# Designed miniproteins, single chains, continued (4), part 52

Each design is a single chain, and the fold is of that chain. pLDDT is the mean over its residues in the fold that is shown.

## One batch from the design tools (miniprotein)

Design m13908
Fold by ESMFold2-Fast:
Structure m13908 (fold): chain A 61 residues (1-61)
Amino acid sequence: MSVEERVAELLARLQAWEDEHYAATGRYPSLEERLARARELAAELDVPPAVEARVLAGLAA
């Protein structure tokens, strides 16, 4: 699996988690909750630290 494929999978899983959170609570996760989940997914998918930092910066923008 390429790094690009891992990032795409991370973003897909993050979106699914956000949708589940909204279905369960009636609200979308905060930025802090999204960044924490993105870090967990990066670790699970073995995303390199430099790429993780770029993904997190993109989510925060």
Scores: mean pLDDT 84

Design m13909
Fold by ESMFold2-Fast:
Structure m13909 (fold): chain A 100 residues (1-100)
Amino acid sequence: VEELLRRARELAEEALKLGEESGDKLGIQAGRVGLEAVRLAEEAVKNPDDKKILLEIEIQVGLAEIILGVSKVIGDEVSIKAAELGVEAARLALEAAKLA
């Protein structure tokens, strides 16, 4: 669980950094969504009986997937890479929360 959260945070921070360094607003949003999913997963680990936190993480996964879809339509490789990192981060955060 702790290793999944650590990996999710690293991926989300990489997405945010990539977006910020390139001035890419979609990449920045992908990183922020990933970091919020990690924050929610850390809350779920502390409060394993709170089913609402899992739903909130699933919403973050959905938002990350929307950002990835939009990035692919635009065709910007930096946006796509950052969004892929954000999706992976959000999915790992959800997996960690479910294992808690």
Scores: mean pLDDT 84

Design m13910
Fold by ESMFold2-Fast:
Structure m13910 (fold): chain A 83 residues (1-83)
Amino acid sequence: LEEEKKELLEFIDRLLKQAREMLARATNPRVQAELQRLIEDLENLKKEVEKAKTRDEIHSLGIKAVALAVRLVGLQVEEELGL
């Protein structure tokens, strides 16, 4: 559990770093607003992971982390294509 929790926290920290770097470079106001929301969602998810007590909770939170990673990729594509 502690190792799985640590790995998930490290994954979320990597996503936060990527999202913040992208926000610093973003010029599209919609992408900027969505990145700010994504960063908030990632910070809230990190707090939930820190409080998690079971493997089932970590698994569920891991699925949420993957969904946020997909959102980050979508925002990167939107910014790069000027959509």
Scores: mean pLDDT 85

Design m13911
Fold by ESMFold2-Fast:
Structure m13911 (fold): chain A 79 residues (1-79)
Amino acid sequence: GSVTYRVTDDGKLELVQESPLTEEDRRDIEAGLEKLKPLIKPGMTVVFSTATLNGRRRTLVAVTDADGNLVGYELFERE
């Protein structure tokens, strides 16, 4: 699944797009967001994506600026 948020002028996350997430997906997203929080500024976009590939669960949390440049990311992988 995936979720996309836009960072508002007051630093809050506003939901842009959502697909169904598991409780484990939400945990990984929270962990990634906490690590990336110091890099998050108004006008940025935060993307969370989860997938199972070759029996491994992967969760990507990525932050891009208003120009589409990658500012930071966290990747979690589980068996």
Scores: mean pLDDT 76

Design m13912
Fold by ESMFold2-Fast:
Structure m13912 (fold): chain A 70 residues (1-70)
Amino acid sequence: MSYIEEVNRLIGEILRIIGEIFDLELEKKKIEELEKTEENEEKIKEIEKKIKELEKKLKELMEKLRNLKP
């Protein structure tokens, strides 16, 4: 496997996760604009949990990219 192929694969995964985080942040904003119900508050908490998990994966992928040697 070439260095360039690994870099491109990791960048692709990073961009995909960033996109998923953006979509979840947008979903969260939409729910926050709705009425304050317990159901909506629970949905916000679930979205925040998913964002946290994706942020951890993003951090791991960025570390892998940073540590890639030619």
Scores: mean pLDDT 82

Design m13913
Fold by ESMFold2-Fast:
Structure m13913 (fold): chain A 68 residues (1-68)
Amino acid sequence: MSEEEIVEIATEIGKLAEEGRYDEVEEILKKLVEEGLISEEQAKTILELAKRGRGTEAGVLLYIVLSE
């Protein structure tokens, strides 16, 4: 995955979370788990941050995880 793609996905997660679109956040995270890019535990943590109004933190955590 390119750096540009990582930034785009992380930004989208933050935006969707701020809009309360948690089902779409979950769909994106599920796809990343299916592709082997993140673990189920990482996806769950990111989704929980999003649902707690911490969309920016959720996006940043996703960026960090995908950048490694």
Scores: mean pLDDT 84

Design m13914
Fold by ESMFold2-Fast:
Parts: C-alpha cells; sequence; structure tokens
Structure m13914 (fold): chain A 91 residues (1-91)
C-alpha cells in the first residue's frame, strides 16, 4: 500500500493515475488522505482517478473534498466526483 501511495507523487501522469485506481480497488482507509491530496493533482486524469478511488472506498472524510471537486475546471473530474457522491456508502 505505501508503495502505491508513494506512486501518487510520481513524475508520470500514467503512474499516478494507475496508483490512484489501484488504491481505490484495494479499499484501504490509509489511502484516503493521500487520495484526497491527489484530488488537487495538476492532471485532470489523476484528479478524476482520485475521485473514482475515493468513491470506491466510501470513507466519510472524502465527502467534503469530493464536494469541492464538483467545482473542478474539468468536466471529467466533476462527473467522477458526482458519481462518487451518489454511489458511495457515505451515510
Amino acid sequence: VQELIDKLKDKSVKVRYDAAIELGKLGHEEAVKPLIEALKDKSPLVRSAAAIALGMIGHEEAREPLRDALSDKSLMVRASAMHALIGKKLS
């Protein structure tokens, strides 16, 4: 898990994207805060992946960051955040 968390800071957009999706699939709560940081990534692909991953985990701590992502400049990120908020196990 820590190796995937470290990959969220990689120079490659593809590596950060793959790490975010894999962390979401694993569902570990320790990935929640690193994925919340990834919602602020430079790449809309990585921000979208972080939103999807946080939706898969369904942790309440992600609710406010995902609401902020509804105002993201990228339509793809806004759509991912909406999907995460609608389909999540939060409350």
Scores: mean pLDDT 82

Design m13915
Fold by ESMFold2-Fast:
Structure m13915 (fold): chain A 62 residues (1-62)
Amino acid sequence: AAAVRRLLAAHGVRLDAAEEARLLAFVGGDVQRTLELLNEASGGGREPVTTERVLAELDRRL
């Protein structure tokens, strides 16, 4: 979980407690799954990684 939180912070992704809990449940605390989610949220790197895009990608998968 700490590594996932650090990765999100490094990309400027700011989540509230409930949003962070949803993301951590989805990725299972796995850094590689988190990187895959961030890559998809950025459209494979075409767009910046933002909190809104990360949440939209999470909602698309749930």
Scores: mean pLDDT 78

Design m13916
Fold by ESMFold2-Fast:
Structure m13916 (fold): chain A 78 residues (1-78)
Amino acid sequence: SMEEEAERLLSQGLKAFEAGDLEKAIALFEKALEAAKESSPALQAAILEELARAYEAAGDLEKAAEYRAKAEELRAEA
């Protein structure tokens, strides 16, 4: 399923992030978000938070703030 694909990509992105490969982590998290677009708001929010964290580590504070805001919006949904 696309949700299983999103979780797989999220896991791979987290491993890339732990290895310090921020460019690879961001690309994998972006692919995970695309795969999760019809998944639960909770999964989408989790991926958006990891994107925010990766962009912050890369020094892109503006993108980090954007992704955190999107994650908060999804968590506010019932």
Scores: mean pLDDT 87

Design m13917
Fold by ESMFold2-Fast:
Structure m13917 (fold): chain A 72 residues (1-72)
Amino acid sequence: MEHLEKGKEAFRRGDFEAAIEHYEKAIAAKPSPELRAEALRHLIMAYEMLGRYEEAEKVREELKKLGEEEGL
């Protein structure tokens, strides 16, 4: 998925705000559960790097629910 890869590129260069935008777009494209879980994990990391722990926690809850549904 192009947005997931662009998010990873932004994360690697330290542009965590751009990474978040790309990961959100990846999730909005309604990918497979596996790709959604990957995007959510990367989104958590990007929020944590910015010190946005409340947003990171919301994403963790979403990832947990996805794991409960799909057995991830």
Scores: mean pLDDT 80

Design m13918
Fold by ESMFold2-Fast:
Structure m13918 (fold): chain A 67 residues (1-67)
Amino acid sequence: SQEIMRQEYLLLAMEIALELWPELGEDFDALRERILERMRELGVPEELHEEIVEEVISWLKEMLKLK
């Protein structure tokens, strides 16, 4: 289903972010750019790019606010 595919793309983008995190750290602008680039290379639909990358960035920021 479309929902399952979206979830798979989101997980893929999160994996990309975690891979890049040691290199880029808290440079969220550079991280966003590199995630978008990798998603395009991997064939993620263009219409999902901005939505997915913003979800990943929000997720990372939330993880940094651990209690």
Scores: mean pLDDT 79

Design m13919
Fold by ESMFold2-Fast:
Structure m13919 (fold): chain A 95 residues (1-95)
Amino acid sequence: MVELPELPARTLDIASHSPEERRKLVLVDAAHGLFEIAIYMAEVYGKDLEKAEKIAEVYREFVRRATELLDAGASVEEIERVIKEANKKISEIMK
């Protein structure tokens, strides 16, 4: 079973933030959902635990970087860049 990172609490309380902060949190939350789906598809449907674990490693690194950027008040563009980099790595694994 693949170990998934925990979503930061502030990302779960989107409605209490400014429009710009909300946009960043929504992007991070959407990326989390996509990573969980990718892991599920590899592990359950693909029966490929090695691919699932590799995707989970990318997911953990993404959560770490996204949390650091959110805590530092990074721009939406910086968040989008980190999501794009993670998606590229997952696409390479899923090939």
Scores: mean pLDDT 73

Design m13920
Fold by ESMFold2-Fast:
Structure m13920 (fold): chain A 64 residues (1-64)
Amino acid sequence: MLTVDQIGSSVGTRAFREALERGQSEEEALEIGRRKALEAGMSEEDAERMVRVLRNALDERRAR
């Protein structure tokens, strides 16, 4: 059984990726991902945690 957090994280991460693919800035993509996770029923705290994870992944990618 998938939790709301798992569904929200999946939806948010997908929206983030699609926004980057469309040429949105990293900051805009993170905001879109956060909003979509909240719309999917994720809590504000969990959505912020997801955004932090995605931001850290972007920072690590830029360092390689």
Scores: mean pLDDT 77

Design m13921
Fold by ESMFold2-Fast:
Structure m13921 (fold): chain A 74 residues (1-74)
Amino acid sequence: SKAEELLKKGIEAFKNGDYETAVKYFEEAVKAAQDDPALRALAYGYLAVSYEKLGNEEKAQEWLRKAQADAAAA
C-alpha cells in the first residue's frame, strides 16, 4: 500500500540519521494509513522519536499524545 511504501521510506531515512526526511515520510504514512491502525501506531512512534532526535520536544510530545488518543479510540 501507499502507507507501507511511505513507512518504509521513512524508516530508511531514520536509519540513515536523516530525521528531517524521516518525519516527512512518517507524517504522510499517518495520512495514508486511515484504515490501518497498526501502521498508524508504528508511524506515530517513529514521529515522536524522530522529533526527539531533531531536538523538537514539543512536536515529539504532540505525536505521542496523538498516538495515545488514536489507541484509546479503538
Scores: mean pLDDT 85

Design m13922
Fold by ESMFold2-Fast:
Structure m13922 (fold): chain A 75 residues (1-75)
Amino acid sequence: MSKEELDREVELAMKQIEVAVAKVAYNKNPSKEELEALIEKARELLKLAEEAGDEKAKKEAEEILKEAEKKLEEL
């Protein structure tokens, strides 16, 4: 594994953690601000997953985005 590949995998893993933290934050304090933060992190995760070719991470990001965007439209 090259340093570039390792850095990419680390970035993807860190973004997955950020999305998980944002989801927990939204569930504990359901607000538009927390929901918008979750959407932004999920979009970043989707981009990184597509760049890495990680289909599982891509699907997870897409599902989170779909649910979060639906909730935002209902606010």
Scores: mean pLDDT 81

Design m13923
Fold by ESMFold2-Fast:
Structure m13923 (fold): chain A 61 residues (1-61)
Amino acid sequence: MSEEELLKEAEKLIKEGRLEEAEKLLLEIEKRQKKLSKRLIELSIEIGIEKLVEAVKKAFP
């Protein structure tokens, strides 16, 4: 399963109101995928994970 597929799964979980499961997926992706940082920031803002947004911004100014 690709990191892009995991991001699509997280988007689906957000739409379904499964925010806790979406948060866990986004944190897992954050550990692996530097090139998807912009999308991780977008999804993290949508569900309110400020700590993840700040961590990604520190890695990619």
Scores: mean pLDDT 66

Design m13924
Fold by ESMFold2-Fast:
Structure m13924 (fold): chain A 69 residues (1-69)
Amino acid sequence: ATEDILEASRALQAGDYEKAVELAERAVKKDPNNPQAYGLLAKAYEKLGDEEKAREWRQKIKELSSNPL
């Protein structure tokens, strides 16, 4: 998961937002409780202009961070 997160971050910095989405999605599939991967997805979708998906991933971060059970 850490490798996919680092590579997604690098893809974001390089402007390869589609690759950043793919790598961050892979990180989420490996560890669905990792808020860092959701943060990368939110940023990548924001950069792609998909504000709805970016908002959805930000909401997932809030759910994971607060654990409001």
Scores: mean pLDDT 77

Design m13925
Fold by ESMFold2-Fast:
Structure m13925 (fold): chain A 102 residues (1-102)
Amino acid sequence: SLGLEKYIDDLYKEGNYRVAANFYKVLGDYAEKRGDKKTAASYYNKAGEAYHKLGKFDEAIEMYEKALKLDPNNKTAWKNLGEVYRKKGEFEKADEYYKKAE
């Protein structure tokens, strides 16, 4: 639902990252069950971005990795994964993921 996605995007923009992360994860799970891998990857990536805003780096990594298993061409998820590992001080791993985003 485009209207539901807009509502969740508005929650994210308002700083309600916890609720946004939970809804994006549920939408990702639903899309994955329906075989819509690209849509599921997009929602998992958005859930990861919300967890990153909360400083929940391990949960963000889990969501980005789920997105990339479903859509390995999601360059935004590769870039986001690199950024989280850089924030964790894992610079070599961050550089590997940035290269995959090219």
Scores: mean pLDDT 89

Design m13926
Fold by ESMFold2-Fast:
Structure m13926 (fold): chain A 58 residues (1-58)
Amino acid sequence: MEEVIERLAALLPDEEEARRAREEMERARESAEKMKEELDKGVELVKEAVEKVVERNE
């Protein structure tokens, strides 16, 4: 089985480089998505904190 995989890899050497690039891009996209979620949560927490301060002042 591994022999067949090795032969396929030899037939598509350029594809290995393309696959590595895709994996790196996917990692970057996943990281960006997590960052967006964390930022959104942060904004909500800040809004809640501001509302608490406003309530105390009024």
Scores: mean pLDDT 71

Design m13927
Fold by ESMFold2-Fast:
Structure m13927 (fold): chain A 64 residues (1-64)
Amino acid sequence: DKLAEELKKKGFEVFEIELEKGKSKEEALKEAIDYIDKLSERTNIPKEKIEEIKEELKEKAKEV
């Protein structure tokens, strides 16, 4: 489960970094989701966990 936790942390970091670069919430979210999708191809993290991470990221985006 450590891999899922690290993926979530990195995905959220990408989202914050893209926002700091001046991108919109929508663009930052797209970049973060793309990052998660690319890394999920190289991990043994279950699809259900990947979907959970993406949903948590979308919820975080609603807060900003």
Scores: mean pLDDT 80

Design m13928
Fold by ESMFold2-Fast:
Structure m13928 (fold): chain A 97 residues (1-97)
Amino acid sequence: LKKEGVEKFKEAVKAIDAGDYEKAVKYAAEAARLLALAGEPEAAVLWAAVLVSLLRREGKEEEARRLEIAVYEALAEALEGEEREWAREALEKALAE
C-alpha cells in the first residue's frame, strides 16, 4: 500500500512533466487513497502540496485546484472517524478557494 502510493505519486509527477494533467489528477487521487489505507494520510497531504506547487509554477491554476479537490475527496472516502472529518473540512476549504 505505502510503496504503491509512492509509485502512483511518482507517476503523477511524470504526468505533469509530460503535460498530461488528467493523468496527473487520476494518479494523485489513487496515490492518496493508497496512502490513507496504509495509515499515512499526512504523507498524501504533503505530496499533494508538492504537486499543486508544480502545477502552479506551470501556470495551471485550474488543474492545481482540480488535483487538490481530487486528493481530499479520495482521502474523505478512504479515511474513517476523526481523520475523515478533517479530510472533509479540507475538501470544503479547497472548494471555497
Scores: mean pLDDT 78

Design m13929
Fold by ESMFold2-Fast:
Structure m13929 (fold): chain A 64 residues (1-64)
Amino acid sequence: MEIEKAIEHFRNGDYEGAAKYAEKAGIKETSEEFKKAKQYEEDGDLEGNREHSEKAYELLKKAQ
């Protein structure tokens, strides 16, 4: 359930919510990657955002 919530928040562009639910699911690394993705987005770094978002999503899929 928490992993599905993290994915839903991520798909809606809510990196903070995605990080929160990833942490609740016990996947701290994914939570940290979502926080990095948000920071890169705020800085206007689309490549950094994409790299960390892809890594976070891969970790979520692996945890399912």
Scores: mean pLDDT 79

Design m13930
Fold by ESMFold2-Fast:
Parts: sequence; structure tokens; C-alpha cells
Structure m13930 (fold): chain A 72 residues (1-72)
Amino acid sequence: SLTTEQQAAVVKAARSAIEAAEKGIADGLTPEQVIELARQKAREVAEKAGLPQSVIDAVERAAETIARDIYA
């Protein structure tokens, strides 16, 4: 199980990814660019927080899935 600090970091990474996707959509980016931007921001925030690699990978995959679902 994740620590309270790690849980907070996951929420921050997810929120940052959503904000990046929202801005990308507003700026008229393509679906592929929005998905990549969400993925990149989730990974950046998770890495800066020092999360375990398995958690970083999980957060990145979750961000990609949510972003892809916008266009489904």
C-alpha cells in the first residue's frame, strides 16, 4: 500500500495531467498531442515526487487511458 505522502503525490500527478489535457484541448491540440501531454505531465510530477517506478508507470498509463477516453 502507498504511504499518505505517496497517495498525495499520485493525486497531484493526476490533477496536473488533467489540467494539461484541458489546456491542450482549449489550445486546439490534436488528440495525439493531448494524450502525450497528459502522459508527460503525469510522469514528470510523479518522478519529481520520488514515487516508485511501478507507481510512476501506473500513473502514466492511467493518464493516457483517461485522455484517450475523451476521444472515444
Scores: mean pLDDT 86

Design m13931
Fold by ESMFold2-Fast:
Structure m13931 (fold): chain A 64 residues (1-64)
Amino acid sequence: SAAELAKKLGKASLESLKKGDIETAQSAVDRAIKLLEKHYGIKIDPKLSLEEKAKEIIKEAEKL
């Protein structure tokens, strides 16, 4: 499902950040946000850090 994919992307972005791969983490977060918005109307706060966005994505996807 889109929720399962968004959760996987959120987790992958945290792993990329741990490795210092900011570009890969940003791409994963952007893809996950688009999935949550398109399929569920869930908006992630754009003012959050990349790590905070990834954590919020995982939290919101787990509710679905």
Scores: mean pLDDT 86

Design m13932
Fold by ESMFold2-Fast:
Structure m13932 (fold): chain A 64 residues (1-64)
Amino acid sequence: GEVEKRALEIAKKAVKEALEAGLSEEDAILEATAEIRREMAKLGIEISLLDALKIAKEALEELK
């Protein structure tokens, strides 16, 4: 849906920036997970840690 699409775009940007900064794939996923939750919360949208982690992993896979 719209929420999942927005979260995925936030995650892709966060993963890309983390990897470009020299972080591991594991650390890039954790950074993206935190960024998804932070940015979506600003829009009044609550995303669980597990859902954000799943989206962050999907973003990493799509960037490979």
Scores: mean pLDDT 86

Design m13933
Fold by ESMFold2-Fast:
Structure m13933 (fold): chain A 85 residues (1-85)
Amino acid sequence: MKYKVKVKITDLSNNNKTYTIEAEGESIDEILEKIREKVEALNLPEDSIYRVEVYIDGKLVGTFLARNLDELLEGIRKILEENLP
């Protein structure tokens, strides 16, 4: 089974600048690897607070705040693990 995940990242410390990332995969690990690569390519500022919104197949499944890349990726993993079998 293939899942489409969309992640919307809003930099609350930088005029609410928004980034959207999409990834598709058959496993959480495949999707997370693709998201990680795309997030790293954004070169996000380290001293910012991000609001993260996660969508699966067009449905909003979770939101959280992250203060660094590790928190952002761990939050996404947790939401995917709670919402995907």
Scores: mean pLDDT 83

Design m13935
Fold by ESMFold2-Fast:
Structure m13935 (fold): chain A 66 residues (1-66)
Amino acid sequence: KEEEAKKALEEGKEHAEKLYKEGTPVEEIKKLAEGYAKYLVNEKGLSKEEAEKIKKELIEFIEKLS
């Protein structure tokens, strides 16, 4: 599960960086990160705790994109 969470975080970061390069506003990318965390719980079977950690770190990454 730890390895699954790490992979999900890296996939989320890659997707966020792609959206940023395509000109998507940072605020919109953050909203998509929240939806991604819900997707990980509902469709991928991650715990709410793991999804919350991924969301928090993904949002921090998105904020560093400026």
Scores: mean pLDDT 80

Design m13936
Fold by ESMFold2-Fast:
Structure m13936 (fold): chain A 75 residues (1-75)
Amino acid sequence: KTVLEILLEEVEAGNETAGRYLLDLAKKYNDPELIYRVAKAAIKAGFVDLAKEAQKWLEEMGYTEKAEEIKKLIE
């Protein structure tokens, strides 16, 4: 496993700090796939606000389809 995969598993296990860290990295490196993966992990853990932040960033970056998928999972 990569460090990235370990951190995503930590988010699913309830580590919101890991989720915030990964979202900040994904924004810094303009990585929509990582933003999407963080959003999915946040939803599994019940971190709705983190998932909403990830959805907003996907919309702002122009990844409307991924943003709509996250929106449907929240709402």
Scores: mean pLDDT 84

Design m13937
Fold by ESMFold2-Fast:
Structure m13937 (fold): chain A 80 residues (1-80)
Amino acid sequence: SEEERKKRELRLELDILEGLGLIVAGVLRLQGKEEEAEKLVEEIKRLVAEGLEAIERGDFEAAEKKIEELRKLIREYLSV
């Protein structure tokens, strides 16, 4: 169904962004920024959990918003 296709797409996007975020956290640790890395991991974990919950409810607007927040969070560390 279209709903099941959309759920798969959003889950895949969350998986990719979680992986990217963890790579960024690893780079921060290599730079000696352990506290920033821990904070980033905690925020990623929260946003992924909230996004997955929204997907399960079929609330695609909420899920897409969490994906956007996660992208913004990761981007902040890539641009500085």
Scores: mean pLDDT 87

Design m13938
Fold by ESMFold2-Fast:
Structure m13938 (fold): chain A 75 residues (1-75)
Amino acid sequence: MPVERLLKVTAEDAAAAEAVAAAIDAEVPKIPGVLDVQTSVSGNTVYVGITAENEEALERAVELIRSLPGVVAVE
């Protein structure tokens, strides 16, 4: 059953947020089982909507996002 999650990603600054959003758009869709990714940037915050085939794919996506340069927090 597909699963979805909305993440609030805090970046170091607005420029870092734009870079993080670009990296998410490029890398997260490459993860097997990720079905859709949507990003929206507001200041130093990136809102990320992820739809995945299962929890394992969603967890891989979240871990990739946490590992990106400039990411301060993921909620």
Scores: mean pLDDT 85

Design m13939
Fold by ESMFold2-Fast:
Structure m13939 (fold): chain A 59 residues (1-59)
Amino acid sequence: SDILEGLRKAAEGERAYRAGDYETAAAYYRQASDLFAKAGATALSKQAEERAREAEAKI
């Protein structure tokens, strides 16, 4: 499902973020946001987008 795929992408983004790979983290969070939006999970989509912006600010 799009929600389950989004959660997997968000988890990969979090792992990359903790490893200091902010570029990879931002990409995964963007993918998660898109998947959550497709599933109608607006709050999760917005949260993933904010995490992507936070990662991008670290680059």
Scores: mean pLDDT 88

Design m13940
Fold by ESMFold2-Fast:
Structure m13940 (fold): chain A 94 residues (1-94)
Amino acid sequence: AAGAAAGAAAGGGGDAARAGGEKGSVAGAAGGAIAGVGGAVHARLAGDSAANRAAAAGGEAAAKAGAEAAKTAGPEGGEAAGKAGAAGAAAGVA
């Protein structure tokens, strides 16, 4: 799940945050977070608590960063959110 959450945060979070930034909404960041949760669910079925912890931490960091970025600068904010989400996921894995 850690890998799936990181991928969703970096890719899905960034794209979603850009769309959210245009509308001045956090909905885009939420979309990225939901994609990360999908990966976490799959890992949960695999029965790895460590992977589930890392995925949860990464998803939360990505959602928070995406929401903040969407409030600031639209497309520029979306790009920053994607990078922040990837960093958060990496920290969660550690």
Scores: mean pLDDT 50

Design m13941
Fold by ESMFold2-Fast:
Structure m13941 (fold): chain A 82 residues (1-82)
Amino acid sequence: SEIEELLREAEELIREAEELLKEGKYEEALKKADEAIEVARRALELALEAGDRESVRRAVLLEARATSLRLLSLLKLKEKKK
């Protein structure tokens, strides 16, 4: 349940980051992506402790997705100079 709640929170933060990227709010998208990475890593730690292989896989994929959003946000910030 706690693991599932963290996985859902990471998914929600990823959706928020994607929406912010769509709006051109790259600094805010970066922040949400960083938050999603932290939450996904916490879910991963708990899933590993529990031996929950399915949740480990889900957490790894969410961390990878959030990391990609982080990198895209950084690239957009470099492209969209002041």
Scores: mean pLDDT 86

Design m13942
Fold by ESMFold2-Fast:
Structure m13942 (fold): chain A 64 residues (1-64)
Amino acid sequence: MKTTVTITTPDGKTLTAIVDEDGNVEVISSNLPEEEVETWKKRIEKVVANRPASLAGARALAAA
């Protein structure tokens, strides 16, 4: 089942992504520049891969 992750930056910008069952991250909405979107996407992928227990936490604000 797909998990939705929403990130809010200190500047009030947001990024919403969907994580697939295979751990693939797809960004569906963002107010961030493309370069910052890629950085956050990679961070989400690392969190999902390294800490399976953090899948529940992936719905919360990522540690900014």
Scores: mean pLDDT 69

Design m13943
Fold by ESMFold2-Fast:
Structure m13943 (fold): chain A 69 residues (1-69)
Amino acid sequence: NDELAEKEREMRKELEEAVEDVEKGENVEEALEKIREILEEAGKLSESGKAVAESALRGAETKAKELKE
Protein backbone atom coordinates (compact mmCIF):
# COMPACT_ATOMS: atom_id res chain seq x y z
CA ASN A 1 0.00 0.00 0.00
CA ASP A 2 2.75 2.49 0.93
CA GLU A 3 4.71 1.53 -2.18
CA LEU A 4 1.67 2.15 -4.39
CA ALA A 5 1.08 5.51 -2.68
CA GLU A 6 4.68 6.53 -3.41
CA LYS A 7 4.34 5.54 -7.07
CA GLU A 8 1.08 7.50 -7.32
CA ARG A 9 2.79 10.57 -5.83
CA GLU A 10 5.66 10.23 -8.32
CA MET A 11 3.21 9.89 -11.21
CA ARG A 12 1.34 13.01 -10.07
CA LYS A 13 4.60 14.95 -10.00
CA GLU A 14 5.51 13.77 -13.51
CA LEU A 15 1.99 14.61 -14.69
CA GLU A 16 2.26 18.13 -13.25
CA GLU A 17 5.58 18.68 -15.04
CA ALA A 18 4.24 17.40 -18.38
CA VAL A 19 1.03 19.44 -18.04
CA GLU A 20 3.13 22.55 -17.31
CA ASP A 21 5.10 21.96 -20.54
CA VAL A 22 1.83 21.77 -22.50
CA GLU A 23 0.57 24.97 -20.82
CA LYS A 24 3.79 26.76 -21.81
CA GLY A 25 3.44 25.51 -25.39
CA GLU A 26 6.91 23.94 -25.20
CA ASN A 27 7.52 20.37 -26.39
CA VAL A 28 3.74 19.86 -26.43
CA GLU A 29 3.83 16.62 -28.44
CA GLU A 30 6.52 15.09 -26.19
CA ALA A 31 4.64 16.20 -23.07
CA LEU A 32 1.40 14.62 -24.33
CA GLU A 33 3.27 11.38 -25.09
CA LYS A 34 4.71 11.45 -21.56
CA ILE A 35 1.23 11.86 -20.05
CA ARG A 36 -0.03 8.91 -22.12
CA GLU A 37 2.89 6.76 -20.92
CA ILE A 38 2.11 7.68 -17.32
CA LEU A 39 -1.56 6.81 -17.87
CA GLU A 40 -0.62 3.34 -19.19
CA GLU A 41 1.62 2.68 -16.19
CA ALA A 42 -0.91 4.12 -13.69
CA GLY A 43 -3.65 1.89 -15.12
CA LYS A 44 -1.56 -1.16 -14.19
CA LEU A 45 -1.03 -0.02 -10.57
CA SER A 46 -4.27 1.52 -9.24
CA GLU A 47 -7.66 2.97 -10.11
CA SER A 48 -6.78 6.20 -8.28
CA GLY A 49 -3.58 6.65 -10.26
CA LYS A 50 -5.45 5.94 -13.49
CA ALA A 51 -8.11 8.56 -12.66
CA VAL A 52 -5.47 11.21 -11.92
CA ALA A 53 -3.61 10.47 -15.15
CA GLU A 54 -6.84 10.47 -17.21
CA SER A 55 -7.82 13.86 -15.77
CA ALA A 56 -4.38 15.31 -16.54
CA LEU A 57 -4.46 13.95 -20.10
CA ARG A 58 -7.91 15.47 -20.77
CA GLY A 59 -6.76 18.89 -19.56
CA ALA A 60 -3.50 18.74 -21.50
CA GLU A 61 -5.25 17.64 -24.72
CA THR A 62 -7.72 20.52 -24.40
CA LYS A 63 -4.87 23.00 -23.89
CA ALA A 64 -2.89 21.54 -26.82
CA LYS A 65 -5.91 22.00 -29.12
CA GLU A 66 -6.22 25.64 -28.05
CA LEU A 67 -2.51 26.22 -28.75
CA LYS A 68 -2.83 24.77 -32.28
CA GLU A 69 -5.43 27.40 -33.21
Scores: mean pLDDT 76

Design m13944
Fold by ESMFold2-Fast:
Structure m13944 (fold): chain A 59 residues (1-59)
Amino acid sequence: MEEERKEELIRRISELAGVPEDQLRLTVENLGWTVEELESALRVIENTRADHAAGRPTW
């Protein structure tokens, strides 16, 4: 079940970051990232993109 969640998160991050899903999957597997770490990374990416879209600096 965690593997399915990882795949979903990898796909979302790939789409948002514009990185090939295959490359992200290899990196995640090689580094042994957890679902929690992937969720944290996705949240950061989403917040950064939202700030840029709103015309605000990230900080």
Scores: mean pLDDT 72

